# Designs tried in a protein design run: designed miniproteins, single chains, continued (3). Part 60

Each design is a single chain, and the fold is of that chain. pLDDT is the mean over its residues in the fold that is shown.

## One batch from the design tools (miniprotein)

Design m10074
Fold by ESMFold2-Fast:
Structure m10074 (fold): chain A 92 residues (1-92)
Amino acid sequence: MLPSAEQEAEGLRRAEELRERYGASKVLVFYDADGNLVLSLLFFPDGRARLFDADENLLREFDSSQAAVDYLAELMAAGRLAWGVGYAAPPP
C-alpha cells in the first residue's frame, strides 16, 4: 500500500525522534497494509542494528547493517511489511 503524504510525514517524524532518543545514525520505520506501525529498525555508528516493535520493545539485535537488511528483506517477502520510510543522519 502506498503511504499518503501525511502518513509518510508522520513516519519521518517518528524516525527522527527515535534517532535522537537512541543515538542512531539511521532509522527505518515500517507499516502494514492497514497503515499500522509494525516495527522500527535503528542503525548505530558502530555498525550494529536493533529492531523494535510498535511499542519500542527490543525484538532483535544484529551485529551488522547487512544482517538487518537481509532480515527486513525476508519480512517483506513474507508480506508482513507494506511500506517503510527512513531518516539518515546528515554526514558530519
Scores: mean pLDDT 75

Design m10075
Fold by ESMFold2-Fast:
Parts: C-alpha cells; structure tokens; sequence
Structure m10075 (fold): chain A 63 residues (1-63)
C-alpha cells in the first residue's frame, strides 16, 4: 500500500498535471492518477496522448 507521503505527492502530481494540461478531461486525469498509483504501465500506454503526458508529470512528482 502507498504511504501517506506518496499519497500526498500523488495528489500534488495530479494538481500539477491539471495546471499544465487544463484541456485534459477530468475522467482522463482520474484514469492517469489510478494507473500511476497502481504502477500499471500497460494502462498508462492505453491512455489518450494528453493523459499519458499527465501520467508522466504525476510520476515525476512521485520521484
């Protein structure tokens, strides 16, 4: 399970992704957050291109 610190970083990553990609639908952002949280690389690859970029921003925040 994720630590509290990782959960807070994930939330911050989602916020940064939304700020950087304001045109991204909320549903796609939610899918990106979930895929990153689960470490599901295949799920990330199946996201629309803009949501894949959002997932990268979220992953960068976790590192």
Amino acid sequence: SMSREEQLRLSEGARKAKERFPELPPEDLTRAVRAVMEGDEEAIEKLPPLAQKAAEVIRETLE
Scores: mean pLDDT 81

Design m10076
Fold by ESMFold2-Fast:
Structure m10076 (fold): chain A 57 residues (1-57)
Amino acid sequence: SHMEQEEQKLKEAADKAAEAENMSEEMKEKVYESAKRALENNRRGEPGTGGPFWKEE
């Protein structure tokens, strides 16, 4: 269940980052994909590799 929280947090963080940066829809898609990839890495017990497409700040 904590994994579902991580997934939602990543999606929300990505959405807020895109909104704060006034990103285009294409950039928003890349942020979401980066978040999904990080989530999958986390599921495997590996720390999520930070992608350049994803920033919370």
Scores: mean pLDDT 64

Design m10077
Fold by ESMFold2-Fast:
Structure m10077 (fold): chain A 93 residues (1-93)
Amino acid sequence: MKTAAGSGEADAGPELQPGARGEGKVTSPDGTVLPATLTVSSTDENGKASIGVGVVGADAEKVQVGSRFEGTATSPNGVTAEVKGTLKGVGIS
C-alpha cells in the first residue's frame, strides 16, 4: 500500500494546540480528493499551525507540494477546530 506524508501551514486559530489530531481530505492539483489524517505539530502566537498530513492508498502518489488539505483536528484537551492549508513538502513511500 502506498503512503504519502506531507507538511504545511494552516490558520488553525488560537484554540488548537500541538498534538491535535484529526481527519480530513487532501485535494491534489489535478483535482483528485483523498482521505487524510491531520496532526498539529506546532502553533505560533498568530494562530498559525504546522500540520502533518498522512494519506494512505493507491492514489497517495498523487499527493504533491501545492495540494490543499482541509479537515477537523481535536487537541488533547478536547478542543476541536477546522484546519485548512496547502502542502509545502511531501514524501511518498
Scores: mean pLDDT 77

Design m10078
Fold by ESMFold2-Fast:
Structure m10078 (fold): chain A 78 residues (1-78)
Amino acid sequence: MSKEERIKRLERGKEQLLAIAEENNLPEEDKKKLEEIADEVIRLERETKDEKGLQEVYKKEDELLRAYIEALSRTAAA
């Protein structure tokens, strides 16, 4: 996968994530946090030039997924 293709995939993933967050009525603070983490993932991918940088992108993607799961869990518990 090219870097451009991966960035497009990440941008699409961000749009889908925020749409699902809106549908599930996540608090604005949680939606903003998810957007900030997603933007950081995209920024890191754009700046990545080697395998070490790519590993940092993957770690940040995992952070985004965990933050999303935690936000959904809090909403379901309310």
Scores: mean pLDDT 79

Design m10079
Fold by ESMFold2-Fast:
Structure m10079 (fold): chain A 97 residues (1-97)
Amino acid sequence: SRLEEARRRREEAYEELTEEERRLLEEVYRLAEEVDRLVREKAPLEEIKRKLKELEEKARKLRELLETRYDSESVANLATAVELIAVGAKIDVELYS
């Protein structure tokens, strides 16, 4: 799954991450799991879209920070995995609606 791939990439990059990047990454995982749960529970579409937007905003901020790390392949791979979490959640919400 996209979350499993992102968790594996986090383990590869973890020691290279700043405390701020680690906190943002944990927020991205939490929000992705919340969106997935809300979709599975058939929550109101408005609530799902609100959480999806929050996820997309946090994922974008994290990706922009990680993209400044030109010297690390593991960090670049994590940035890609974070983008795929946000894109995947958006697709899942579109399929729900």
Scores: mean pLDDT 79

Design m10080
Fold by ESMFold2-Fast:
Structure m10080 (fold): chain A 96 residues (1-96)
Amino acid sequence: ERERNLRIAELALKYLEKMVQENKSLKDLTEEERLIYSFAESVRGAVERAEELAKTQGKPLEEALADLISRLLDYFKKNLGVDPEKLEELLEKFLA
């Protein structure tokens, strides 16, 4: 499960990089693309927080990141009704 959470984080960061490279306007995003963009931005925040925890509290980076991604996936499932499987599917679709 840790490996899956880290894989989803990697896909989200790649999606943000692709968005920048394609110079795509946020106004031109579909509802699904806006959802994925919101998730990917949240993943970027989780990476920054994990790096802070690793530096300030000596927590292993991969462990801190996997924990934060787990909480983020739970949040999207409970509050937005989007399962981790669907988020991974959409990220892979938009990166193809």
Scores: mean pLDDT 81

Design m10081
Fold by ESMFold2-Fast:
Structure m10081 (fold): chain A 83 residues (1-83)
Amino acid sequence: MTPEEILERRKEIEKNKPEAAEIILNSEGENDAEEMADIRKQLKELGKEEELLPAVMHIFIEAAKKGKSPREVAEEILKEYKK
């Protein structure tokens, strides 16, 4: 992957993180599959599934790596953006 591709991907994810975080916080589920299904419904309603899904997946992966819930990471993201 070229440096330009890495930078573009990172910028797109960062740009979309606040919107993805709001969707995660508004979504409910008893398990990861249910939560992801609700998130996908919200993304489809917004017409942004292709754009926001990578950011949602990134938040879920980061949460797993940190031993946190996706909701906790989403709250942290929104707190930083609200200032």
Scores: mean pLDDT 75

Design m10082
Fold by ESMFold2-Fast:
Structure m10082 (fold): chain A 65 residues (1-65)
Amino acid sequence: MKTLVIDGSNESYEMIDKFTLEYFENKETLKKVVLKNLSKELAEKLKKALLEEKPDLEIIVENEK
C-alpha cells in the first residue's frame, strides 16, 4: 500500500484504530496519508504522530473543519 486514507467522518475510535492497524501493516511501503473529515485538532495530532515515526510521509488534509 502506497497511500492510506483515514476518513474521520464519524470520528470514532474504532475507525481510527482500524486505520492505525493498516498503517502499521504497510508502514515500510507507505508514502502518502490522506486525513479526511477530521477535526483540526485530531488531524494535527495524527499528522504529528505520523511524521514523528516516518518524517518522509506526504500528509494531505482534506475537508478541514
Scores: mean pLDDT 69

Design m10083
Fold by ESMFold2-Fast:
Structure m10083 (fold): chain A 76 residues (1-76)
Amino acid sequence: MEIRLLEAKAAALFYVTRHGLDETIEQVRNISKSLKLSEEETQELIDFVRDAHATWSREELVKKYEELIRKIRELL
């Protein structure tokens, strides 16, 4: 379960660097429905994306995405 949440966070960071905030939130909601995630997990992902977009520049978001992908690969 925890690895799937890390993968979802990485995917959301990647998407927001390319498509912007509103499209990313919509995509997170759609994926969460398909994966049958809880409302709480879906809200945590949305809050994470909103905070990331507000706090970090596009360049910083790309760097954070790459760091998360490296961590996921080390866990697999």
Scores: mean pLDDT 77

Design m10084
Fold by ESMFold2-Fast:
Structure m10084 (fold): chain A 91 residues (1-91)
Amino acid sequence: LKELEEETIELIEELGKLAKEAIDKLVELGEIDPSLSKEEIEELIEKRVEGLKKKVRELAEKAKTDPEYRKLLEELKEIAERDVEELKKIL
């Protein structure tokens, strides 16, 4: 369970990093509205990453006594792994 928690958190951190790389590419291509602050977008990504990490830790605590929360963590990890691989292919 602790390993599942740690691996899921690492994947969420990697997703945040890849999201910032995607924003950088969109800015380079002129696809992002120049009225939007890149710093504000990156701060929003960081806040959401930290919120998801906190949620994973909360789910891991609940998973100690409830197998449904363990299943949810396993599903979340699988989704995060898939999304990391897909983003890496296009960045």
Scores: mean pLDDT 78

Design m10085
Fold by ESMFold2-Fast:
Structure m10085 (fold): chain A 82 residues (1-82)
Amino acid sequence: MSAEERLWQEWLARAEALLKEAVDRIHAGDLEGARALLAELEALAAEAGKQLSPARRAELEGLLAEIRATVDSLIAEAKAAA
């Protein structure tokens, strides 16, 4: 349980950092850079998921889907504004 909680907290911290960078890239007009950061986060989530319980993996998949939807929405809004 302790090791899993540590992996979960480490993934959350990395996801927050990558999401902030992706948002900054979108605001700078670097939509391809934002997509690349999302792909990096998805790869990290896949690796973390191998070491998590089924319950934590479900939470990770849900959070990843929410992050993906948020980034896709921001990219679509940026394209519509351009």
Scores: mean pLDDT 81

Design m10086
Fold by ESMFold2-Fast:
Structure m10086 (fold): chain A 78 residues (1-78)
Amino acid sequence: SLPQSTLIRLDVMLLRKESVDEIAEKLGLSRATVSRWVRRWRAEEAVALHHGLGMTHRQVAEVLGVSEATVRRYIARA
């Protein structure tokens, strides 16, 4: 799990559609570390949006900036 301050910064950067490389530079982390955290965060968020808020796979995909197939894989693995 990420510290709350880092999670807030990561969420804002992802909402602004910043790249993994930009996030890595701003947080002082490796690209691989950021990619791993982004994948975990998106998987957890996909489950929360779909099961918690009743969003469709398409709506979750639009919010997270990923494909519907990626959302289905996130939910299936959760």
Scores: mean pLDDT 74

Design m10087
Fold by ESMFold2-Fast:
Structure m10087 (fold): chain A 73 residues (1-73)
Amino acid sequence: AEAAREAALAAARALGLEVAEVRVTQLSPGSVHVEIVLARPASEEQKRALAEAVRAALLALGYRQVLVGVRDA
């Protein structure tokens, strides 16, 4: 869970997006759900870019099932 949270925050920083909250639910060692709540409204393109970046980072960490959601506060 800690690695997944760190990956989500790193991806948001790289894209210049401010995060209000990150919720991480790990159902098994290979399965994770990450929900990111942005502190400021972002475009659908920016939210999609963040979700894709987080998904790629989590897959690189060895997760096999990844669900990523991004929403405004």
Scores: mean pLDDT 82

Design m10088
Fold by ESMFold2-Fast:
Structure m10088 (fold): chain A 81 residues (1-81)
Amino acid sequence: LLSLEEASERFKEILSQIKDPEVAKKAEEVFKALIHHYLSGELSEAERAHIEALAAETLSQLDPEVAAKFRELLADLLARI
């Protein structure tokens, strides 16, 4: 099971591979939102849809290899909520 520490480490690696500061900031917002729900243990269908939409927008702005890594991290986090 993915720990918060492992998730944070994986995200820092992904963040280091994002060259556009604006896209990096969007990725941080997605990660922070998801971590908030991960720690609270609760995520409604509406909140999940909102985070997935924001994540999809962010992923579309990333290089395919970086997008794949970020998508995997988000999927692992969502699987625990």
Scores: mean pLDDT 78

Design m10089
Fold by ESMFold2-Fast:
Parts: sequence; structure tokens; C-alpha cells
Structure m10089 (fold): chain A 65 residues (1-65)
Amino acid sequence: SAAERQAALERAEALARAAVEAILKHHPNATGTVTVDGTVVTGTVVDGDETFTLVIDAAELLAAL
């Protein structure tokens, strides 16, 4: 249902944000961003020349049993 898809997207966003915040705790000069494109949530942390990327597809999260 649409409600289940929306709930999965909200969970994916929360997970990506928590992961970005956890990385930022150990990289105080880094910048973090969470973006949503359709069902795909991308968390990115940039610390100088280092980049940490986390991708969660809310559709795959919803399908996980």
C-alpha cells in the first residue's frame, strides 16, 4: 500500500540520517547530507579527500522479511 511505502521511506531516511550523524561524531570537520530520489535514500559524508556513502532503497527495505 501507499502507507507501507511511505513508512518504509521514512524508516530509510531515519536510518541514513542516524548513520551520517554517527560518522560525523568521529569526523568533526566533515559535512553530511541526506538526499531522497524516489525510493532511494543516499547519505553522504565528505571529510577532505575521504567520502563515505550509504545507500538505502526503501522498496528493498519494505520487501525484506
Scores: mean pLDDT 82

Design m10090
Fold by ESMFold2-Fast:
Structure m10090 (fold): chain A 60 residues (1-60)
Amino acid sequence: SKEEEELEKLIKELVELSLNGGPAEKGDELFLKIVELPIVTAETREKITELYEKILEELK
């Protein structure tokens, strides 16, 4: 679906940003966009949050 494509796009952008050492502000914006998507379940939000926290630790 369109929402699923948007979710995949945002997750890919967040991961690429983190791997390239991009600004944390952009990461926070992407993370908020992802968790605000109506298709994101509580379980999916938890997984995304865990992955984002892991990526932030590696970014340093």
Scores: mean pLDDT 70

Design m10091
Fold by ESMFold2-Fast:
Order: structure tokens, then sequence, then C-alpha cells
Structure m10091 (fold): chain A 98 residues (1-98)
């Protein structure tokens, strides 16, 4: 079973097309892994889209963006939660829609 740790989350963040640089994406992962709650909507959206890509590849078995775009953000996060091995990343994801 593939686990979503800090390094794997960064890999997927870097795959998301966004205005954030790779260095800014690395900083976002470090902040979440340190227990920070992101309040910037753009940073939160970046993390959700990274979880969407992980969901598609490892849970749903497709990388088709037209299929993946049909899934609500909350459903994606809920389905990815059992795969998250970093406790702070998991806590952040669990509280994203609370």
Amino acid sequence: MVKLDKEKLLEYLKKVESPFSDEEKEEIVERISAGEVLTDPEERKLVVEALRLFFGEHILGTTDPLVLSQYPEKEIVEKVLPYISDENIKAYAENLFK
C-alpha cells in the first residue's frame, strides 16, 4: 500500500499547476508537517489538488482530469485520509472541512 508522507505530498504538490514555485511548495509542506494550519485559500486549494492527484493515481486508478474534476473536494480528502502516514499532515487534512 502506498503511503502519503511528507515527501510524497511534496511530489504531488509539485505536479499541481499553480502560481506557487517549487520552493514555495516545499515551504508549504514543511509548515503543514510542523503542525501549522494553513489559512490562505490558495495554499489550501493547492493541497486539495495534490490530494486529488494522489486519489486518482492510487485509489481510483485514473489520471483523467475530466473524471477527477467530478469528485467533491471533501470526498477526495475523506478517501485519502487512511493513506496519510504523517500525523500533522493527517490532522490538517482531517480538519480541512470541519
Scores: mean pLDDT 83

Design m10092
Fold by ESMFold2-Fast:
Structure m10092 (fold): chain A 82 residues (1-82)
Amino acid sequence: MSQEELWKIYNESLVDGYLDREGLKELLRKTSPVPLSDEMLEFQADRIIELADKDGDGKLSKEEFLEFAKKTPDPVLHKLAL
């Protein structure tokens, strides 16, 4: 998957300019190299929000998500931060 495709998926996953839980689930579903269940997607989205949401609003700004993406061991998400 190209960096441009990753950014397109990211932008399509935004709700009112932010990544909420459902937007994160869609981003993870579309970028995952393996099929994930809805329960796995919910678990991963909740953990990402917990780690990256600095202001506690339950949504990720572009800056919060990119800081997470730079630090994540996930090579697909890390590619978004390049």
Scores: mean pLDDT 73

Design m10093
Fold by ESMFold2-Fast:
Structure m10093 (fold): chain A 120 residues (1-120)
Amino acid sequence: STKEVLLELLEKLVELVKKIAEAIKAKDTKAVIEQFEKIRELLRETISKLPEGSKERETLEQIALLLDDAIEAMKKLSDEKALEVAKQVLEHLVEVFEELSKDYPEIKPLVEEMKEIIEA
């Protein structure tokens, strides 16, 4: 079901977001980029499990495109600016999944955990 697919996505995404938050604190831009590339792969795998034409699939496809652009930008920017982009991308991910949690309240605790990690 879509709910089970989204739960699996959020469980894995929370762990990757923890690693990104730690890498941002360490100012390790290479590690930040590597973890975002893993999020991109996770999103592409999740998209393939969702029905074509579903709102959920369209939402994840838009986020995957945003991540492609953000990853390429981070590779070309200074470390300081790349970390600023990384923080903005994480904040946007929280906003998107908070919106999805309105239809899938089961993912809400994982979205809240992700938000707490980013705000710490």
Scores: mean pLDDT 90

Design m10094
Fold by ESMFold2-Fast:
Structure m10094 (fold): chain A 84 residues (1-84)
Amino acid sequence: SLENLLKELQKKVEELKQKIDDIIRSYAFEIERAERMGRKEDAEKLRNEFLEDLQKKYGISKEEAERRIEQYRPEARAFLDALE
């Protein structure tokens, strides 16, 4: 049925969103790690590469990708603090 197809597509969309969130979370972690190592130029380069990757592979705008990365920066910082 059309209803079952829509539910399956919605589930796959949610799974894809979660996978993208996990990728963005890892990107926030890599940026935070580079900044902690005093590699500010490398952190800026990584940010730009990640924004381009998210746009090219997943169609996420630069503005949206930057917003989502920034949302995960506190989590990445706390994780790195816990590893010390």
Scores: mean pLDDT 84

Design m10095
Fold by ESMFold2-Fast:
Structure m10095 (fold): chain A 79 residues (1-79)
Amino acid sequence: EEVILSKEDILEIAEMVEPKSPVAAEVLREIAEKEEEITVSKLEDKVYAKLRARLDSESLVAAMQAVGEAIKKLIEKKK
C-alpha cells in the first residue's frame, strides 16, 4: 500500500539524509517546494531521476539507500 508524504515529511527526510548525502537532501528540498503531497514510490522516482543527472553510480547507490532508510524511519515514527 502507498504511503502519502506531506511537504513537512519530505523536509524531515531531507534532514535525515543530509549528513550522508547533501546532494540528495538538496534534491528532496527542491521536490518539497513543488509538491504538497506525494506517494513514496513517486518521491523515490523523482529523487532517482534528479540524482542520476548529478551523481556518479557509487554516490547514487549510497544516496538512494540513505533516502530509502530515511523514508522507512519516518513511516515507523508515524505509527
Scores: mean pLDDT 82

Design m10096
Fold by ESMFold2-Fast:
Order: C-alpha cells, then structure tokens, then sequence
Structure m10096 (fold): chain A 72 residues (1-72)
C-alpha cells in the first residue's frame, strides 16, 4: 500500500527541504541544484523542472492540510 504513503513522505521531505532552501542565498541554491544534477546524472534544467513539479505537489499538499485543519 506504498504509493500514497511513500508519496506523502516524499512530499513531506521536500517541504522541509524547501523551508531550508527558502532561507538560502541564490549562490547556495544553485550549488545544491548542481549537486543534485550530478548525483542523478541529469541536467540542471531537469532538476529545476522536478523542483517546480514537487513544489506544486507540496503546495497542494499544504493547501489540503490547511483545509483539513480548518474543517476539523
């Protein structure tokens, strides 16, 4: 029953990382993106695209969580 649970966990980790990255200067952010690109053997462009996709997922995840919190 892994798909939903694993995706929720992955989104959670991304949200945490995005909070950390939010406070980083542009130079540090670019460095991290470059390291991820090398680790995955893909272009920086692909990493940026994946971050945008995950950012949208994380945003939707947070919106759903806020909605559920409000509904209680």
Amino acid sequence: MAAQEEKARENGLIVIRMEILKGLPKEELDKIIEEWAKELNVSKEEIRKKLEEKREEAERYLEEREKREAER
Scores: mean pLDDT 62

Design m10097
Fold by ESMFold2-Fast:
Structure m10097 (fold): chain A 85 residues (1-85)
Amino acid sequence: MEEVKEALLEALEVAEERLLKELPEELHEALRKAIEEMKEVIRKARSAEELYGGIVEVLERYLGERAPEVLELLDEVLVEYADSL
């Protein structure tokens, strides 16, 4: 679990850089706050369900109606990161 958490935290750093380039500037502050809270979710999660549910909740809280769009882009980056391992 710890190794998976470290890999996810590294993937979030890559995702943040890519998402900031892809998303409108008006969403950048909300995205940065969401990523910081997602890092906390990753550190504290005890299961894959807690991890996924926590990430979705954070994105919905900070980005509202735009959360599904950001979640889709984040999922694409995470898949690309996994393929590079």
Scores: mean pLDDT 74

Design m10098
Fold by ESMFold2-Fast:
Structure m10098 (fold): chain A 62 residues (1-62)
Amino acid sequence: KLIEINGQKLSVSELISMYAKVRKQSRKTVINELREIVAKFLNKKSVSAKEVRDLLLEMYAP
């Protein structure tokens, strides 16, 4: 359930919240952007927030 960036362990929810703050956007906007990208990557019409988190965990898990 944690990803690792520069030796720091973060939850996907924490990463999304930080990214939203940096870009001055809502968490909902960031999650929707990620859902669109992940849906295209998986050749699906839509994906859930859970599927986005699961994919990010697979990509960045140690």
Scores: mean pLDDT 68

Design m10099
Fold by ESMFold2-Fast:
Structure m10099 (fold): chain A 96 residues (1-96)
Amino acid sequence: SRADLLAEAEEHIARAKELWEEYQKNPSVELLEEAIEHFSRAVSLYMALNLALPKEVKELLKELLKKAEELKDQLSPETQKKVEILKKLLETEEQL
């Protein structure tokens, strides 16, 4: 259901927040990549539901993407592609 998809998106955001907090305490490329994966899944679900990302979620995603750009050469090619997609989506959202 639509409500189930929204709940799934919110769970992905919650997990991404936890992983980002863990990363800030004990930096690991694996933690950063997992956080990016969860944000990617959440954003895809919000888009499928035709819902705007909450402001707090967009701000958190911006912080995470800034760190991902700093560490770009250490990220897998798959994660690098997700980072570029998320950056473009945020640019579009900020213009709306």
Scores: mean pLDDT 86

Design m10100
Fold by ESMFold2-Fast:
Parts: sequence; structure tokens; C-alpha cells
Structure m10100 (fold): chain A 75 residues (1-75)
Amino acid sequence: MELPDIAQIALSSLKSVKEGRKKPFSDDEIEEAAKLVITVSENTGVPMSVIFKELEKFVGKEEAKKIEKKVKELK
């Protein structure tokens, strides 16, 4: 399932952060990304599982897994 354009634009902001860096996200960046995922899900009604699948396109599998774990901790 494809994300709404607004949700894709919001998540693509994380891609610009990732592409501008030579190193992985910090713990603080993972927490902010997790909060963004929660906000996108609440505002769009898209299931968290669909958001995580699309998140891999923007930040890669490693960072997406870290963000998913942080979302589960914040629930």
C-alpha cells in the first residue's frame, strides 16, 4: 500500500538528514524520527506497519529498525 503524498513528504525529510551524513543516526535523531512516525500515523490513519515499510525507502533497513524499536518503547 502506498502512503498518501503528505505522509511521503513528511518521511522524506528524514531522507535528507540521512543523505547529508556519513554516519548513522544518533539516539536523539532516532527518537525524533520515532515521534514523527507516530505523528504521521495519527494524522493520516495509516497503520504503523505500512509506515515502517515505506520508512525503509527513505532511511534504509538499519535505521528503520532502530526507529521501529523506539516507537514501540514510546507507546
Scores: mean pLDDT 71

Design m10101
Fold by ESMFold2-Fast:
Structure m10101 (fold): chain A 65 residues (1-65)
Amino acid sequence: SVEREVAGRILEVALQVEVPSAEVREVDGRKVTTLTTKDAAKRKELEEQAKYIEEASGLEIEVKE
């Protein structure tokens, strides 16, 4: 979808790195995108960027290890 393409492009540009494992799930009729990385520094960076990605794309983002 357009939202997935936009989110992926933003992450690629912001992090200058391949998007970590990404999974989309449905919770109470809402689409939640879960990003998984075992790197603590990358997790913090994704958490900080998540707000901007959500505002830009309309996606709901969750970051896990």
Scores: mean pLDDT 65

Design m10102
Fold by ESMFold2-Fast:
Structure m10102 (fold): chain A 114 residues (1-114)
Amino acid sequence: SDKIEAMKAEVREGAQRMIDVLLASAAQSESPELAQTLRRQAELVRDTEDFIVTSMDSLDSAEEAYEFALEVLEQTLAHIRAVLEAQGTPLAAQTVAELERILAETKARMEAVM
């Protein structure tokens, strides 16, 4: 359906924005360990995007697609938050705040598709 395709587009855009933030933070990090952790989280976001978008092919409504995408994105962000908070750096905390803002914006854009 056109609404499910629009929902996929919002998930892809949101995921790309999260990946861009994670990779920018990795480039800014003077810690090789934090930079590697941030790059691994970017890979997790890409894998999560692929999983959500592929799974949406089995869904018939925009509401089901929204609920599924939001749940998976929120779970992924909760995992990323825990990993980055464990680093205890200002850069990691700033990265989490930027990702939370992107998820909130992505949620609002997905709600507009319904």
Scores: mean pLDDT 92

Design m10103
Fold by ESMFold2-Fast:
Structure m10103 (fold): chain A 87 residues (1-87)
Amino acid sequence: KKKKILDLGKETLEQVDEALRHSPSPEALARQVNLIFTKFNDELSSLGVPPEEQTKINYLLSEQVQLLIDGEISLEEAKKRLEEFIS
């Protein structure tokens, strides 16, 4: 189950990186990120992840996403940090 959550988190980071490269404005990027997180949470719920665990995962993933958007870390660094938390 942890591996499926990690794979979803990495896929979400990839989708954010793609949105960052193709979004025409910060406002458009924010809308895309919100849609990506909505889809991610729907997928966590489909896997039967409890709400308290979803909250913890969202907290960490949101931190990596913000650092990625701010250009503080690379996509590969964000994926590695997520792996260290969930593994």
Scores: mean pLDDT 83

Design m10104
Fold by ESMFold2-Fast:
Structure m10104 (fold): chain A 69 residues (1-69)
Amino acid sequence: AKETLEQLIKAAEANKLSVDDIVEMLRAAARATGDPALQKAYDLAVEGKEKGMSRDEIIEKLRELAEEL
């Protein structure tokens, strides 16, 4: 859900997580919850990584996704 994604984004920023750590965090959350919104966040982070987006760019896209939920 939106609140879960917002908390994960805050954790990523506070802990200065790498792109790979953000991808793994979202993968774990999506698998643990079965939440389609968290699966979408994971897919977005994977796509951002494949396109060479920075950590901060991926975080911005995740925030945009959270606002749409």
Scores: mean pLDDT 83

Design m10105
Fold by ESMFold2-Fast:
Structure m10105 (fold): chain A 61 residues (1-61)
Amino acid sequence: MYTGTLSHPLRLSGPQPGVIPAGSTFTFDPRSTTATVTANGVNYTVPTAAVLRAAKDIREV
């Protein structure tokens, strides 16, 4: 499992449209194509590639 934070706001489309603010935490499994981003007590499922492009600090946990 890896964890990190968003350096930039991430714009979402689909069933949970909106903008995830910078500084939001995320976790992903490198075996998965999706990552979980937590913001304001809500978990968002987003493509791992999109999260990694906006990531600042990535570390293994």
Scores: mean pLDDT 76

Design m10106
Fold by ESMFold2-Fast:
Structure m10106 (fold): chain A 83 residues (1-83)
Amino acid sequence: SAAARRAEGEALAAEGERAAAEGDYDTAIKLYQEALRLVADDPAASLRLLGRLIEVADRAGDTALAMELLDQAAALTAERRAA
């Protein structure tokens, strides 16, 4: 169900927060990417997770990923404002 997928996404995001707090940015990035996949139908949740993932990617020094995620967040924001 959609509710079960969102609950799983929230649990993965919480694990990502713990990994990021421990400085394990590679694990945090993977967990946040999986969480984004699970909440793809929820633009508000997707924007929150994208913001956190951008921050973590930047702290990890992954500039290419951070730029890609910024473009994704900008596109989603524009889509929501047009709708």
Scores: mean pLDDT 85

Design m10107
Fold by ESMFold2-Fast:
Structure m10107 (fold): chain A 76 residues (1-76)
Amino acid sequence: SLPDPEEAAAVLYYALGSLDYKRGNYEGAAQSFEKAAELGTPELRAEAYRKAHESYEKAGNTDKAEQWKAKADEVA
C-alpha cells in the first residue's frame, strides 16, 4: 500500500522541524511544524501544534506562540 501523500509530507515536515529546533532555528522549526499540523493525521497534528507553540515561544513570537498553544490545548 502507498502511504497518503499528505501524511508522508507531514512526517517529513515534522522531521525538518525537529532538526531545525535542535539546531536552534526556532522560527524555521515553527514553520515546519505548522505544515506538519496542516497535512498530518489527528495524532501527528496534536503533537505538531505543541511543537509549533514551543518553537514560537523560543523564537520570541508571542502572538503565534499563544495562537498555537490554544490549538494544542483544544486537541488535548
Scores: mean pLDDT 84

Design m10108
Fold by ESMFold2-Fast:
Structure m10108 (fold): chain A 72 residues (1-72)
Amino acid sequence: GEELKQKYLDKLTEELIKKYPEFAEVIKKYAEKGRLDGAAAELVARGADPEEINAVTRKVKEEDPEAYEAAR
């Protein structure tokens, strides 16, 4: 449900900000819209490694696969 989707978005947002604190404002802006895919694209455009972003999303998915499925 919505609560599981929000749990995934919150956790992914937190982990992305920990990895890229300099982009916290951009990440939060996309998270508010439920568009962390847009946050990922923006981070890559600003020089972030796509493999590192994918590793963060994989970690969050593995920790709570039910929340991940609710979010997609």
Scores: mean pLDDT 79

Design m10109
Fold by ESMFold2-Fast:
Structure m10109 (fold): chain A 58 residues (1-58)
Amino acid sequence: MTDEQAQKGIDGARALLEAGDAGGALAVAGSLLKHREQLSPEQLAEAERLYAEALARV
């Protein structure tokens, strides 16, 4: 996973949450977290936050 791909995934998960697609956001954020070692600290924190928020909304 490239840094650009990780950032696009984070942006996509956030957009899905804002659109009310918690299930879609959960899937995208969960996929990012499978590759957590390839994420920057900021990207990891954001992916974890988005995953937790999506999980709370499903």
Scores: mean pLDDT 83

